# Designs tried in a protein design run: designed miniproteins, single chains, continued (5). Part 18

Each design is a single chain, and the fold is of that chain. pLDDT is the mean over its residues in the fold that is shown.

## One batch from the design tools (miniprotein)

Design m16594
Fold by ESMFold2-Fast:
Structure m16594 (fold): chain A 72 residues (1-72)
Amino acid sequence: SAKEALAGAGAAAREGAERGEASADNAQGMVLFGGMVSGGSREKALAMAAEARAAGTLSTAEAQDYARRGGL
């Protein structure tokens, strides 16, 4: 499901950041930049994370991590 895909993407992004493949700070920067330019990227990432959390497929920490990474 889309919610399971969101959980997987968040976990993969977290692991990538931990191994230095991608920075969590860089991912948050991308979310903020996307929000500033189009207003869409950050709002979309936060909405998707909130839905997945409400459905119980993401923990609060995982939802926050996904939102921080901008769904990348």
Scores: mean pLDDT 50

Design m16595
Fold by ESMFold2-Fast:
Structure m16595 (fold): chain A 93 residues (1-93)
Amino acid sequence: SEAARFGRVEVAYFGFAVGGDRAAVGLLVVAQGVPMEEARAFAADLAAQAEAGLREAGFARVDVVLKVLPEGTPEAEREEAIAELRREVEALA
């Protein structure tokens, strides 16, 4: 099931920043021949796992920023989304 999902979505960015008792996670998923609903579900599941792991690691506050882009999104828009996610994650921690 998960192996099939990885063949149908691309994780274009997955990063985190930490500051004291705070953590922030950024995730960008690009759909690859799947409906946007399926890509969003995959992104939500992965983000929830990352949040749970950080809370278990002892972070009192965990913020999650996720973006899902459709198949065929131009490279310039993908790079802009990654840069924006990175800035937002760093600002939240």
Scores: mean pLDDT 81

Design m16596
Fold by ESMFold2-Fast:
Structure m16596 (fold): chain A 80 residues (1-80)
Amino acid sequence: SPEEQLRQLVEEIVGLLRRLLALRAELGTLPPGSPEEQAVLAEIERVTREIERLMRELDDLQRRTGIPLPPAPALEAPPA
């Protein structure tokens, strides 16, 4: 259903945002200019592009259906 598609897109975006936060935290522990830093930066770029793609898909689906977004978990607070 369109409601389930919206829920799935929101959940996927939230999952990718959590991964992006984890990657940024990992980046802060790596030596500047290291191959490990370069690999994490490449992954951040890939995840960011995927988030942008899904957000455009979410916007299109909302415009077409008029269905309100399901609630998403908060990302501001650290897990501790």
Scores: mean pLDDT 79

Design m16597
Fold by ESMFold2-Fast:
Structure m16597 (fold): chain A 72 residues (1-72)
Amino acid sequence: SLSLAEREARVDEAMAQLKEKFPHLPEELLERLKRLLIRMVRMEHEGRTEVSEEELEEAREVEKAFQEALEK
């Protein structure tokens, strides 16, 4: 099993790879995506499955912005 620190390090690695493949993605969007991924990792580690409506809305907004950025 992976420690929380190892799981967070994997997110950092994934974000670095994403920046390499899509260098034109906005920094704000990458930061928002990273925060969501870290939150998901921590929630899974804590055994929490509940997502607030505010967190769900942020996830939807990030998904939409990511899709729009990739269409360019």
Scores: mean pLDDT 77

Design m16598
Fold by ESMFold2-Fast:
Structure m16598 (fold): chain A 85 residues (1-85)
Amino acid sequence: ATQAALRTLLRAVEGVRKTAKYMSLSVQQTIAKGFADMLRTLAERSGDPRLAEGAELFQKAAESKTKEEMLEYMDRGAAILREAV
């Protein structure tokens, strides 16, 4: 169950990253916050500390003041998700 949810989340994150150029910073911040909240829930269910680290990275993306900083944290969070799948 958790692994299927992680694969779904990873696909969503990668889809958002590919369309990021069409989104405002505020829209990207809202989406990153959603990913942080979802991944935090999955981390609590799995006990995997990598998922907790990924959730913190997406939270930092949501708090980023520039699109460049946002994408850097999103990329790092996606890398953790790829390792956890």
Scores: mean pLDDT 83

Design m16599
Fold by ESMFold2-Fast:
Structure m16599 (fold): chain A 85 residues (1-85)
Amino acid sequence: SSLVQIARDIAFGSVPKEVLREVAKKYGFLDSKSREEQVERLEKIKQELLDKGYLPQSGYNTTLFLLRIGVLTWDDLLEGLKSHL
């Protein structure tokens, strides 16, 4: 619950909801058939948000760092995105 909210706010809190919904739809995030596809599509969503300037580089780097050290899990990010859409 709280980790899902923290993951959402760090990864997506600066992104307007309508932009986030459109990018998630573009990559078929909610149509994913497996957890592995959801993670892959989430990474594509994050990269596009970064490339388009909706997500600051520091936010992107912080999310990757927290995943690498195990403070956040991919499941926290997946549920964070789902709850924000």
Scores: mean pLDDT 79

Design m16600
Fold by ESMFold2-Fast:
Structure m16600 (fold): chain A 85 residues (1-85)
Amino acid sequence: AKKKIEESLKYFKEVEEYAELLVKEAGLSREEALEFSEIGLPVSKYSLETGGKALSKEEAIELGKKEKEEKEKKLKEALEELKKK
């Protein structure tokens, strides 16, 4: 349970930190910055894993949303496991 919570919290922390950087440095709205952060992090990982394969805008959005949902699900499941005490 603890490891799943820590991994999910690390993901959300990285998304938030990158989004705050985009707000401060690029003048993006918080909503736009969060969207770019959620897409940009998993797209960067995908590029490294595939040797630089390009994603369409639609594919990039789907990848970002899928990773966010996966991390949210893991965090929620781990928190529910802790509630058993």
Scores: mean pLDDT 71

Design m16601
Fold by ESMFold2-Fast:
Structure m16601 (fold): chain A 60 residues (1-60)
Amino acid sequence: SELDKQIEQAKEDAKLFEDGAKTAEKNGLSPEYVKNLRDAAEKWRKKAEELEKQKKSIDE
């Protein structure tokens, strides 16, 4: 379903931003830049959780 694809995409985006934040921190990029990447990762994790809740509500 489109919802399953959106959930998977949100999880992939979260991982991408988290991995990006770890790489940026290791390379000594600014704390603000690293924080922005981690904030983006958390946003996508929360979006995936909300979409999963929506799916459970529809499947009931």
Scores: mean pLDDT 83

Design m16602
Fold by ESMFold2-Fast:
Structure m16602 (fold): chain A 93 residues (1-93)
Amino acid sequence: LGASVSLSVAERQPGSVTLQATVTLSKDVDSLTVSLRDESGELLAQETIDKKYAAGDVVTRNFTIPTEKDGVYTVTVASGSGELLGTATYTIT
């Protein structure tokens, strides 16, 4: 894969959780799209970063979600060409 991806809890607040996606690129890309989906596959958040990155670059993105929605959350990272670079999951219980 073109990136190593991790998903972790950055912050917990009453009524919300902030999940942090950390992407370490293993190849050069012209742009990145980071998408967060819930267990049903619903797109909760998406950010497109129209910037060139080099292999070894680290990109961090935060997503805030409701704490009462338990389940498996999935982050996917794609290049500007639509190539899947990596994915990670985090389970909220």
Scores: mean pLDDT 81

Design m16603
Fold by ESMFold2-Fast:
Structure m16603 (fold): chain A 73 residues (1-73)
Amino acid sequence: EIEKLLEEVRKAALAAGLPQEAADLLVQQLRKVADLLKEGKVKEAEEMAKALIENAPSPEIQEKIKEVFKAAK
């Protein structure tokens, strides 16, 4: 379930020292990626996911973002 993976990303972001607002924003952006994939907007979703991965504060968060992207497809 995507929601379970999004909650794991939120927890990892908080553990990495991100404030609640930043963790919530990351989850919101990942929901947008999942919605884009569901709508068939693969290129837009890939570009957004790539940006989130490149700007992720830790390798753990990068892996969680990749898991969300895989699960959304």
Scores: mean pLDDT 82

Design m16604
Fold by ESMFold2-Fast:
Structure m16604 (fold): chain A 80 residues (1-80)
Amino acid sequence: TEIEEFKAEFESLSPEEQEKALKYIVQLLEYGVEQLERGLLSDEQVELLLKAGKIAVEVYPDNEEIRKLTKKAEELAKKR
């Protein structure tokens, strides 16, 4: 439901706005992964990062960068 609502909102944006939103999401995921790799996230923050990555993959299924960042976050979380 929340993923479908977010996807619908994203699809309502102009192509330029979608590109800006995508870049912002990638930057947030990169930051989250970097913090996780440094051991600076709480267990609750790790769960939020993994949830955010899963949502991002469902909204941008063909985006390789988002898929790689989400997989890296999952692998780093598993090592803990």
Scores: mean pLDDT 78

Design m16605
Fold by ESMFold2-Fast:
Structure m16605 (fold): chain A 103 residues (1-103)
Amino acid sequence: MSLGKRLAAHFREHAAWAREQGDEESAAALEKMAARIEKEDNVSKLTSLSLIHISAEQLAAAGASEADVEREFEEMALMLGLDPEEARLASRGHVAYLRDRYA
C-alpha cells in the first residue's frame, strides 16, 4: 500500500475521532491534510512528512510537552500548504487524539 494512502487514512481516522468529540473545525483541517497528502506526487516529500509524523507521535509517547508535539505537527501541516490557522486546528485535533491514546 502506498505511503501517501496510509498517511491519508491515518489523518482521516484522527478527523473522524475529532468529529465524534464535537470538534468539527479540527476534523475539517485534518481532512484537508489527508486530501493534500493523497494529491502529493513527490515521494521524497511524502517520506519526509511520514518521518515528521512519526517523530511527533514518538515525542508524545515519550511524555514530551504538548507544545513540542503541536510545533512538529503544525510544521507538517504548513509543509502541506495549510494556512497557519488551519495548521493550528489540525495540530489541536492531533494532540487531543494522542492524549486519548497515550493517557
Scores: mean pLDDT 74

Design m16606
Fold by ESMFold2-Fast:
Structure m16606 (fold): chain A 105 residues (1-105)
Amino acid sequence: NKIVEALAEADKDADGTLDREELRKLAELLRIPDSAVDYYMKKEKLDVKELFEFLKKVLYNNKDNLSEYQKELIKQFDLDGDGEITFEEFEEIYNEALEKRKKSL
């Protein structure tokens, strides 16, 4: 799962939060422009819920301009095939990424 790999690589400390530099790395891996990070990130660090809200804003507000890669990532979040990403689905994926990262530390 490419999104699990991207989340695991971005969260260097596997602490369940992303700072601005880690979020920029995630944006690079997800092909999100740096300008979106600067626009949507209003805090020094994002927790899992804030990260979900950030990704939701970036993906949904750019729905008509999403790359094929970003569309594939959205499908990987849609565990139930309903076309909508829920926080519960995102949290499950994020927890998988954290466990993967911890094993690599």
Scores: mean pLDDT 68

Design m16607
Fold by ESMFold2-Fast:
Structure m16607 (fold): chain A 70 residues (1-70)
Amino acid sequence: ELDKKTAEQLRQYGLWAVFQGDYETALKYFTKAGEKGDAEAYRMAGYLVLTVDNDEEKAEEYFKKAEELA
């Protein structure tokens, strides 16, 4: 079972990367947090991919992963 503190910290690093405009780094951190069971991080990854890359297929994959965790 995941360590929720570790997942939350990774998500926080992702948010800081978004604030700095570093969307590639943000996606990496959100994906790692999601792998640790943070559904919200996967949703953030999906929104990043949808809005920055306009990649609906990849965004849908992240949203599905988030829904399976939540």
Scores: mean pLDDT 79

Design m16608
Fold by ESMFold2-Fast:
Structure m16608 (fold): chain A 56 residues (1-56)
Amino acid sequence: SLSELTEEQLELIEKQYQAEVQDIKERSTAPPYFHQTIAALIRIGLEEDARAAAAK
């Protein structure tokens, strides 16, 4: 759960997530509804990485 992450880590995830989503939007030719799916997958990946880092 996200409760194991600090506020600073959550802010970093949001920043990284927005950067990844923006990169995908700029480089992808996929339709907008597909971008929502990709954005969700990026978010999940970043959250998993942050949880792994928090558990160190």
Scores: mean pLDDT 67

Design m16609
Fold by ESMFold2-Fast:
Structure m16609 (fold): chain A 98 residues (1-98)
Amino acid sequence: MKPLKIGIKITLKDATPEQIAAFAERVRELAEEMGHTVAGQSGPDIYIEGVAETVEEAKEFVKRLYQLAKEMGLDAEFEIVSSDDELKEELNKVLEEL
């Protein structure tokens, strides 16, 4: 099977620069733990790129990112920017169920 490319954009609403920096650091730690890389940050926007071997691994990563934002008390908007339409649909379903 071809590895699945994960692309996620997280936008923090009404967050201070300190809150954005703290969230970005926690996202980096989680991404490194799960074998992914944070691609970049621009203002309130955090870009994450990764590769998963299964759809289930990709879903777990998205779920953990969403729960991290909630635990930190942040209003976060998640956008799946993956070019794989099937993966994008499955990850969007996870976000709708959280």
Scores: mean pLDDT 77

Design m16610
Fold by ESMFold2-Fast:
Structure m16610 (fold): chain A 85 residues (1-85)
Amino acid sequence: MKKVAEEVAKVLEEAAEEVLSKEAAEVVKEVLRARVLAAEGREEEAQERAEALLPRAEELITEEDEQAIIEKAKEKIKEILEKAA
């Protein structure tokens, strides 16, 4: 699970960099890192990071931005699968 969580986080980070401003993309990277920490069993560290990031994420990232990131992430996953074939 750890390796899969890291690869998913990387794809989402790349999608965020293309959709969001540099500052907002960095917040997304920090949120995804917290999710990876939770997957690694470091739940207390993940929770502390997530709680600190939530106000900034709500300020910088809209629901429309979130949807655009997901769509870009799906596109990147498709490209990775095509290159792996």
Scores: mean pLDDT 71

Design m16611
Fold by ESMFold2-Fast:
Structure m16611 (fold): chain A 65 residues (1-65)
Amino acid sequence: SEAEAREGAELIARRSAELLAKAEGNDEFSYTVEKVSEDTFRATITVGDETLELSVSKETAIEAL
């Protein structure tokens, strides 16, 4: 479902943000998830001055759950 896909995209974004924060030696991170099409989410992750964008398909997001 779309709700499951959004939950999975949020999970991927959070885990990616945690990994980037560890790599940068930073304790703070933020992320946002936006639906950009019927089958795709865009996750934007910020740690300090670093920004990473991820494209997450609906299928990949659901599989993350």
Scores: mean pLDDT 82

Design m16612
Fold by ESMFold2-Fast:
Structure m16612 (fold): chain A 69 residues (1-69)
Amino acid sequence: SEEELQAIDILSSLKPGQNGIKEFLVGLLRKGVPEDTAKSKAEELAKRAGVSVKTVNEAFQKALAEVTS
């Protein structure tokens, strides 16, 4: 889908791994996407991009801290 292609492009253009996923999640959360939905989208994209679920979980915690602070 276009969302998947955009997010893979974002992940590839940003710092690899945790930082790229964090920035993707921050963008979704700031747009008002629910936390569960944002995390689910990031996990699916990470699977396609060869990034671990652990990295997604760490990025998600950092994204929440950035958005809620």
Scores: mean pLDDT 71

Design m16613
Fold by ESMFold2-Fast:
Order: structure tokens, then sequence, then C-alpha cells
Structure m16613 (fold): chain A 60 residues (1-60)
């Protein structure tokens, strides 16, 4: 169904976003204080929160 395909896509997007977040966390932990990296990190965190909320809405 459309909802099953959408849910599967969101779950893939979430896993990919979590992997990217882990990479950014390693860069920050290594002492990378570039403003662009910090901004990208915070945007990615917000995207993950959005994806998790959307997945929960579709499961309900």
Amino acid sequence: SHMERRLAQLERDLENAKKALSDYEKEIAAGNTDLSLIVAYNILKAMIEYLEAEIERLRA
C-alpha cells in the first residue's frame, strides 16, 4: 500500500540520517568547531526528530 511504501522509505531515511549524525558527532568530538558543521549537525538532529514523529504517526 502507499502507507507501507511511505513508512519503509521513512525508516530508511531515518537509518541513513542516524548514520550521518554519528559521523558528525565523531567530527565534533575530534574538536571540529566549524560553524557550518555545527549548523548541519543541528539541522540533522531536527530532521531525525521529524522522521521519528512521522513514523509514529503512520504506525498509529
Scores: mean pLDDT 86

Design m16614
Fold by ESMFold2-Fast:
Structure m16614 (fold): chain A 75 residues (1-75)
Amino acid sequence: SLFDEARERVKKAKTTDEIKEILKDLLRESPGNREITNILTAAMIRVIGYDMEGNLEEAKRVALDTIEKIKEIEK
């Protein structure tokens, strides 16, 4: 699953830039779904905020929570 692979990528990420890249990949792969696009866009804004603070742990948490939320919508 795209989202299962993204979750593992987030867990292994060592920089906030890697988290931003994962969210960009998910945005690219989910075109046309407005709800998912809005959720990913909001997550990206929050991750940028944590990147400015140098807070990798919270950036990872935001990305993981976002992936789980999207997986719930896909059910």
Scores: mean pLDDT 84

Design m16615
Fold by ESMFold2-Fast:
Structure m16615 (fold): chain A 73 residues (1-73)
Amino acid sequence: SAVQRVVGEGAYLAARGASLEEVLAAVREKSRELGLTPEQERYAEEMVRRAVERLAAGEDPVAVIAEVATEAQ
């Protein structure tokens, strides 16, 4: 889904060391590009915030990206 793509891309940026602010900006831009609803954009932001928190806690980046992208269906 488009939501899954946005969440996956955001989580990937976070895994590469992007700040939460940078990641959220990218999520908003991609959501508008792909025509997501405001509700879908908000959901993607929430999923990405969870990914950022998990990465900051030292969880495996590959697992975090895969899990949040799957959950964002």
Scores: mean pLDDT 82

Design m16616
Fold by ESMFold2-Fast:
Structure m16616 (fold): chain A 71 residues (1-71)
Amino acid sequence: DALREALEAAVEHYRRYLETGDEAALREALRHAGEAARLIGEIFATGSEEERREALELAAEAQREIEALEA
């Protein structure tokens, strides 16, 4: 699943940034987050109600992971 992979990559690179302060990791996190946003936009433009719901659930999971990293 391209959206899941993009969101997981964004969270992983953001974790690395928080641990190391490496700006390259932040840039990778933002790149993957941008890809996830693009995929969500595509799903909302052309997808079914179920696909839109699943996209929002995946985004919410990623948000919870980021919040846990920042705690």
Scores: mean pLDDT 87

Design m16617
Fold by ESMFold2-Fast:
Structure m16617 (fold): chain A 98 residues (1-98)
Amino acid sequence: MALSAEEEEEVREKLKQELQDLINNRDEVIAAVNGNSPAELQAALARLRAQLAEAKAAGAEPILIEVGELQIRLVEAFLAGDIDKALAIAQERLKELE
């Protein structure tokens, strides 16, 4: 569905805030990831991939597709046990949104 310019900016600002919070709260992110089983992370990844496929099929706005792709990459990094990679992904995306 097409977003207005104001709605697209709201999505971008929310994404910036979420990425900044992830970067600033590294220890809390590590604790949250350690609280999840690999099976739960794999199930979350499968759901995110299905949701992204549905969003693409529905013609979702590019920013929403980008958010879905970013979420998948972060969960994949967490599942691999690579927190530093997840933080690097968040940091690079935050710079792209500047």
Scores: mean pLDDT 74

Design m16618
Fold by ESMFold2-Fast:
Structure m16618 (fold): chain A 60 residues (1-60)
Amino acid sequence: GEPRYRVLEDVTIRGPRDVTLRKGEVVTPAELARRLGVSVTTARAALHDLLEAGKVERVS
Protein backbone atom coordinates (compact mmCIF):
# COMPACT_ATOMS: atom_id res chain seq x y z
CA GLY A 1 0.00 0.00 0.00
CA GLU A 2 0.98 3.67 -0.05
CA PRO A 3 3.42 4.57 2.78
CA ARG A 4 1.94 6.67 5.61
CA TYR A 5 3.95 8.98 7.88
CA ARG A 6 2.98 10.37 11.29
CA VAL A 7 4.24 13.87 12.09
CA LEU A 8 6.12 13.96 15.43
CA GLU A 9 6.52 17.76 15.66
CA ASP A 10 5.16 20.81 13.80
CA VAL A 11 7.21 21.43 10.64
CA THR A 12 6.84 23.83 7.71
CA ILE A 13 7.97 22.63 4.27
CA ARG A 14 8.70 25.31 1.68
CA GLY A 15 7.79 24.77 -1.98
CA PRO A 16 5.57 26.35 -4.66
CA ARG A 17 3.08 26.33 -1.78
CA ASP A 18 4.21 26.30 1.86
CA VAL A 19 2.78 23.42 3.91
CA THR A 20 2.71 23.23 7.71
CA LEU A 21 2.46 19.65 9.01
CA ARG A 22 1.08 19.53 12.57
CA LYS A 23 2.15 17.06 15.28
CA GLY A 24 -0.07 13.96 15.10
CA GLU A 25 -1.02 14.46 11.42
CA VAL A 26 -0.71 11.41 9.12
CA VAL A 27 0.36 12.15 5.54
CA THR A 28 1.18 10.19 2.38
CA PRO A 29 3.66 11.27 -0.34
CA ALA A 30 0.73 11.83 -2.76
CA GLU A 31 -1.11 14.07 -0.24
CA LEU A 32 2.07 16.08 0.47
CA ALA A 33 2.77 16.39 -3.29
CA ARG A 34 -0.72 17.88 -3.88
CA ARG A 35 -0.40 20.30 -0.92
CA LEU A 36 3.14 21.48 -1.88
CA GLY A 37 2.48 21.62 -5.65
CA VAL A 38 5.37 19.24 -6.45
CA SER A 39 5.86 15.75 -7.91
CA VAL A 40 5.35 12.63 -5.75
CA THR A 41 9.12 11.96 -6.17
CA THR A 42 9.94 15.38 -4.62
CA ALA A 43 7.41 14.78 -1.79
CA ARG A 44 8.97 11.34 -1.07
CA ALA A 45 12.42 12.99 -0.85
CA ALA A 46 11.04 15.61 1.59
CA LEU A 47 9.43 12.89 3.76
CA HIS A 48 12.68 10.86 3.69
CA ASP A 49 14.60 13.95 4.92
CA LEU A 50 12.03 14.46 7.71
CA LEU A 51 12.28 10.74 8.64
CA GLU A 52 16.12 11.00 8.84
CA ALA A 53 15.70 14.13 11.04
CA GLY A 54 13.30 12.26 13.38
CA LYS A 55 10.41 14.65 12.58
CA VAL A 56 8.13 11.96 11.10
CA GLU A 57 7.76 8.18 11.58
CA ARG A 58 6.48 5.56 9.12
CA VAL A 59 3.25 3.94 10.38
CA SER A 60 2.29 1.67 7.42
Scores: mean pLDDT 86

Design m16619
Fold by ESMFold2-Fast:
Structure m16619 (fold): chain A 84 residues (1-84)
Amino acid sequence: METVALRITYEDGTVRYAILADLSPEEVADIIAELLADPRVASVELLTDDPEFARAVAEALRARGIEVELEETPTKAVVTARRP
């Protein structure tokens, strides 16, 4: 069971969180891409305790032409996706 958090930062400085459970890396990448299609959204960060899942999401986002940064530790990973 994979549980991940999305931190969504808006252009006005508002920050919102979404908790996602039992989704594939491709489904999470689709959600992030849809969020970034909204011009009010500045960035989306994926927060997970599964670095392998984070790598899969990052690759799915890159395949969509989205610029991503990946930060990993042995126990946590953060994928940061931004509008180009």
Scores: mean pLDDT 82

Design m16620
Fold by ESMFold2-Fast:
Structure m16620 (fold): chain A 90 residues (1-90)
Amino acid sequence: MEEKKIVLAVLIEVYKRTKKYGEGDIEMEEEEAKKLGQKILENNSKEELKEKIEEAFELAKKLAMEEGYPLEKVEEDMKKIREIAEEIIK
C-alpha cells in the first residue's frame, strides 16, 4: 500500500533531516513522500531500513518534544507508525 511507503519515507527522511539539521521541520508533500518511499523500498535492504527506522524513532521523539509536542501524542503516533514500518520491513 502507498500509505506504508509514505510512513517509511517519512521515518527515514526524519532521521536524515534531524541528524543533519536538527531543526525538526520535515515538511513534505504527500506526493513527494510517496515517491521517496518507493525509491527507498526499492534501493535499501531490510536490515538497513530496520536500523534507520529505529534511529528515526529516537530522533523524531526528541525533536517533537523540543518543538513542544505533547509526549502522549508523540508516543501514540510513533507506536502506530512503528507497527506499520515493522510489518513492511519484516
Scores: mean pLDDT 57

Design m16621
Fold by ESMFold2-Fast:
Parts: sequence; structure tokens; C-alpha cells
Structure m16621 (fold): chain A 75 residues (1-75)
Amino acid sequence: EKNKEKLKKEVEKLEKEIEKNPNNAQKLLDLAGRYVMMDEPEKAIELAKKAIKVGSDKIKREARMIIRHAENLLK
């Protein structure tokens, strides 16, 4: 339960940071990964796609892996 509370706080912090800078690819990727951990695959896919649009090749690779994992959760 404490791990879930920490994850929720990290999500809230990342959401606030993304509201201030919506094109921060690393934070979009980090938030997408946390939504996968929370079993929120649709939100994870949306954020990972945004990270691909604005991110480096490294971020694009990591975001594609998140999308693939999240899509498998939807099946």
C-alpha cells in the first residue's frame, strides 16, 4: 500500500510538471511508465505517443516499449 501511495504522489508531481511544460518528453515518458504500473494502459499509450512526438531516439524507443506493453494489457 505504501508503494501505491508513493506512486500516486509521483504521478501527481509529474502531472503538475507536465502542466507547466507539456513538451517535456522525459516526464511524459516517466508518467506513461507509472500509468502502466497502475494498470492504466490507455493513459500510458496517450502519454507515450506524446513523448514520441517530442522526444529523442532513446525516448522514442522506450515509449514504443511502453505502448507495446500497454497494448498487451488491453487484449
Scores: mean pLDDT 82

Design m16622
Fold by ESMFold2-Fast:
Structure m16622 (fold): chain A 83 residues (1-83)
Amino acid sequence: SSEEKLKELEELVKEAEEILEELKRTKDLLKKIGLLLRLIGIKIDVEKIKEEAEKEGDKEVLEAAEEALKKIEEIIEEAKKLL
C-alpha cells in the first residue's frame, strides 16, 4: 500500500540519519567504510521504491521517494567528508 511505502521511506531516511551520527562518533576507518556502504545500501532501497512507484503511477510515493533520495544523497556527501 502507499501508506506502507511512505512509512518505509520515512524509516530508511531515519536509519540513514542515525548512521551519519554513528559515523561522526567513529574513529575506526574500517568501521566508517562499513557505515558508508550501509548508506549506499539504503540509497539502493529508496531507488527501488521510486522505480516501483513510477511503474505503478503512485505520484504520492514517487514524490516522497524523490525527497528521501535527495536527503540520503546529502547524508552520503556529508559521510564522505568524514573519511
Scores: mean pLDDT 89

Design m16623
Fold by ESMFold2-Fast:
Structure m16623 (fold): chain A 79 residues (1-79)
Amino acid sequence: MEKIFEVAKKTLLEEGYSEEAAEKAAKKIAEEVSKDSSDRSIEGAAVGAALEAAKEEGLSLEEALKIGEKVAKAVKETL
C-alpha cells in the first residue's frame, strides 16, 4: 500500500492540492484499494477522494473529476 499512497499523494500535489488535502485523500484511496484492488474500486476511491478534497481547494467538480481520473490511472499503473 505504500506505493499507492505515495503515487496518489504525488499526483494530487502535482495537480495543485495542498499537502494536507493530498495526504488525506491519498490515505483514503490507499485504504479503499487495500480492501478491493479492482479497477472499479480504484476509480471510485480516487474520484471520490478528489471530489471531497476539491471543496477545500476551491476546485470545480469538473476539475476534481479529471484529477481523480488521473490519480486512478497512476494508481492502476503501480499495480
Scores: mean pLDDT 79

Design m16624
Fold by ESMFold2-Fast:
Structure m16624 (fold): chain A 74 residues (1-74)
Amino acid sequence: MDAEEVRRGALELAYLQLVAGLDEDAALARVNESRAAQGEPAFDRSKISDALLAEARARARLALAAGREAAAAL
């Protein structure tokens, strides 16, 4: 996977853990299920460093806050 795909996968994992309260294994399974449905290769968890996942979790929290603001305006 390229660096952008790895970053997107890390964000999706972070979102599932924060929004759905899934553990890492359940979140990874859901990501891979979604990817398989679209004919995409399985997401390689080994490509995500702990630092990248921590960054993704911070970004996911900010995006969720922004999404709540946008939804409240509707």
Scores: mean pLDDT 71

Design m16625
Fold by ESMFold2-Fast:
Structure m16625 (fold): chain A 68 residues (1-68)
Amino acid sequence: MTYKVEFTDGNYAIIEGEPKDGIYYYGETKDGAKVVSGSKKLEYLYIKGDKAKGVIEGEEVIGKIIKI
């Protein structure tokens, strides 16, 4: 099962597994879900429902979670 987080600035993250609410770091498995690819400077994702917030070089970006 694969999900995409699409950020408003054109950056993205790909998640394998079903994400739950919380903080996900790139390459880390949490609750059966893992961020497997993304923008080159993504630090973490904060997920809440179908919404996500990413941090890229200390800058906050807003995204939405899409099942693919």
Scores: mean pLDDT 79

Design m16626
Fold by ESMFold2-Fast:
Structure m16626 (fold): chain A 68 residues (1-68)
Amino acid sequence: SAMEKSLEKAVETLRETAQALRDRADEYEARGRASSPPEQKELLAKADGLRAAARTAEELARKYEELK
């Protein structure tokens, strides 16, 4: 059905978004490890925020998948 296909696309988009957020978090963590202590703290905090956002996107994807 059209609704099932829309939900499939929403799930795909959310999972892609979650992966992109995790990849960006990995980049910030790598930069943090190579940075001075003040910059390290800021970059690691950004990575933590991105990982939290990725978890939220994954949870939403799971909920949409349950609606199929």
Scores: mean pLDDT 88

Design m16627
Fold by ESMFold2-Fast:
Structure m16627 (fold): chain A 120 residues (1-120)
Amino acid sequence: MEKAKEIIDKFLKNGEKYVEEMAKALREGDIEKAEEIYNKFLEDMKKTGEELVKIVPKEKQQEIADVLLEAMNEISRIFKEAIEKVKEGKLTDEDIEEFKNRVLQVLKEAAERIKKILES
């Protein structure tokens, strides 16, 4: 259980870094760079899921996988909305802060849900 919590806490810290890097690319209008960072972030989310599945009871594996998949899908939706605003030349500094806050909230909620599953 301790190792699983450590994996999640490390993932949250890494997620904060990815969010800042994506926000910077979005501010610069660099869609290719933003997509590169986003794809690397999704890959790290998948790896986190694989590490968690290896160390948790079988009964909890699917529920944890579902939480991570839901988080990935919501982050994908948020990222797509930001990219469309860049393409339209309508992205504001407020939109970038909203993007960061929304992605961080999804990550925080996923982490709390997984920790609750681990404690059940």
Scores: mean pLDDT 86

Design m16628
Fold by ESMFold2-Fast:
Structure m16628 (fold): chain A 80 residues (1-80)
Amino acid sequence: MSLKELIEEAKRKLKEGERDIAQGRALLAQGDAIKGTGLLIRGIGLLYEAVLLAQQALKIDPNNKEAQEILERAKELGIL
């Protein structure tokens, strides 16, 4: 993948992962343990994929601000 493709894919997976975690938490609060847990697991997986893609982008361009922002967001979410 190109640097641009790595960043766009990482951003997409980060947004999808955050959405799934938020929805998973909401479902758990409503008592839907099965669906809530499933979304949390999927969301965490997507965040890990976003981290791997962002790290790959930083190997190509160590000063890439978007890749650094993705990793910082993952740290805030407790993935790193």
Scores: mean pLDDT 86

Design m16629
Fold by ESMFold2-Fast:
Structure m16629 (fold): chain A 77 residues (1-77)
Amino acid sequence: MSKEEVLEQLRKEIKERAKKVIDDAENQGKSFNEILLEALREAGRVAWEAKEKYPDLDPQELARVALQAVNEAIKEK
């Protein structure tokens, strides 16, 4: 896969995982801040797994993609 394809796949994966984390946290009665932190933690985990698999990925670009995906997941709430 190209670098662009990897980043796009990561954005989609992080967004879907963040949506699930948001739904689970809401069902548990967590506050907005707790929901946001849980979503960011999940996004960070996925990004670090991707960095281990693709060492040539720029950490700043990974962070940007992860933040965008989490913001989109929250916006669709």
Scores: mean pLDDT 80

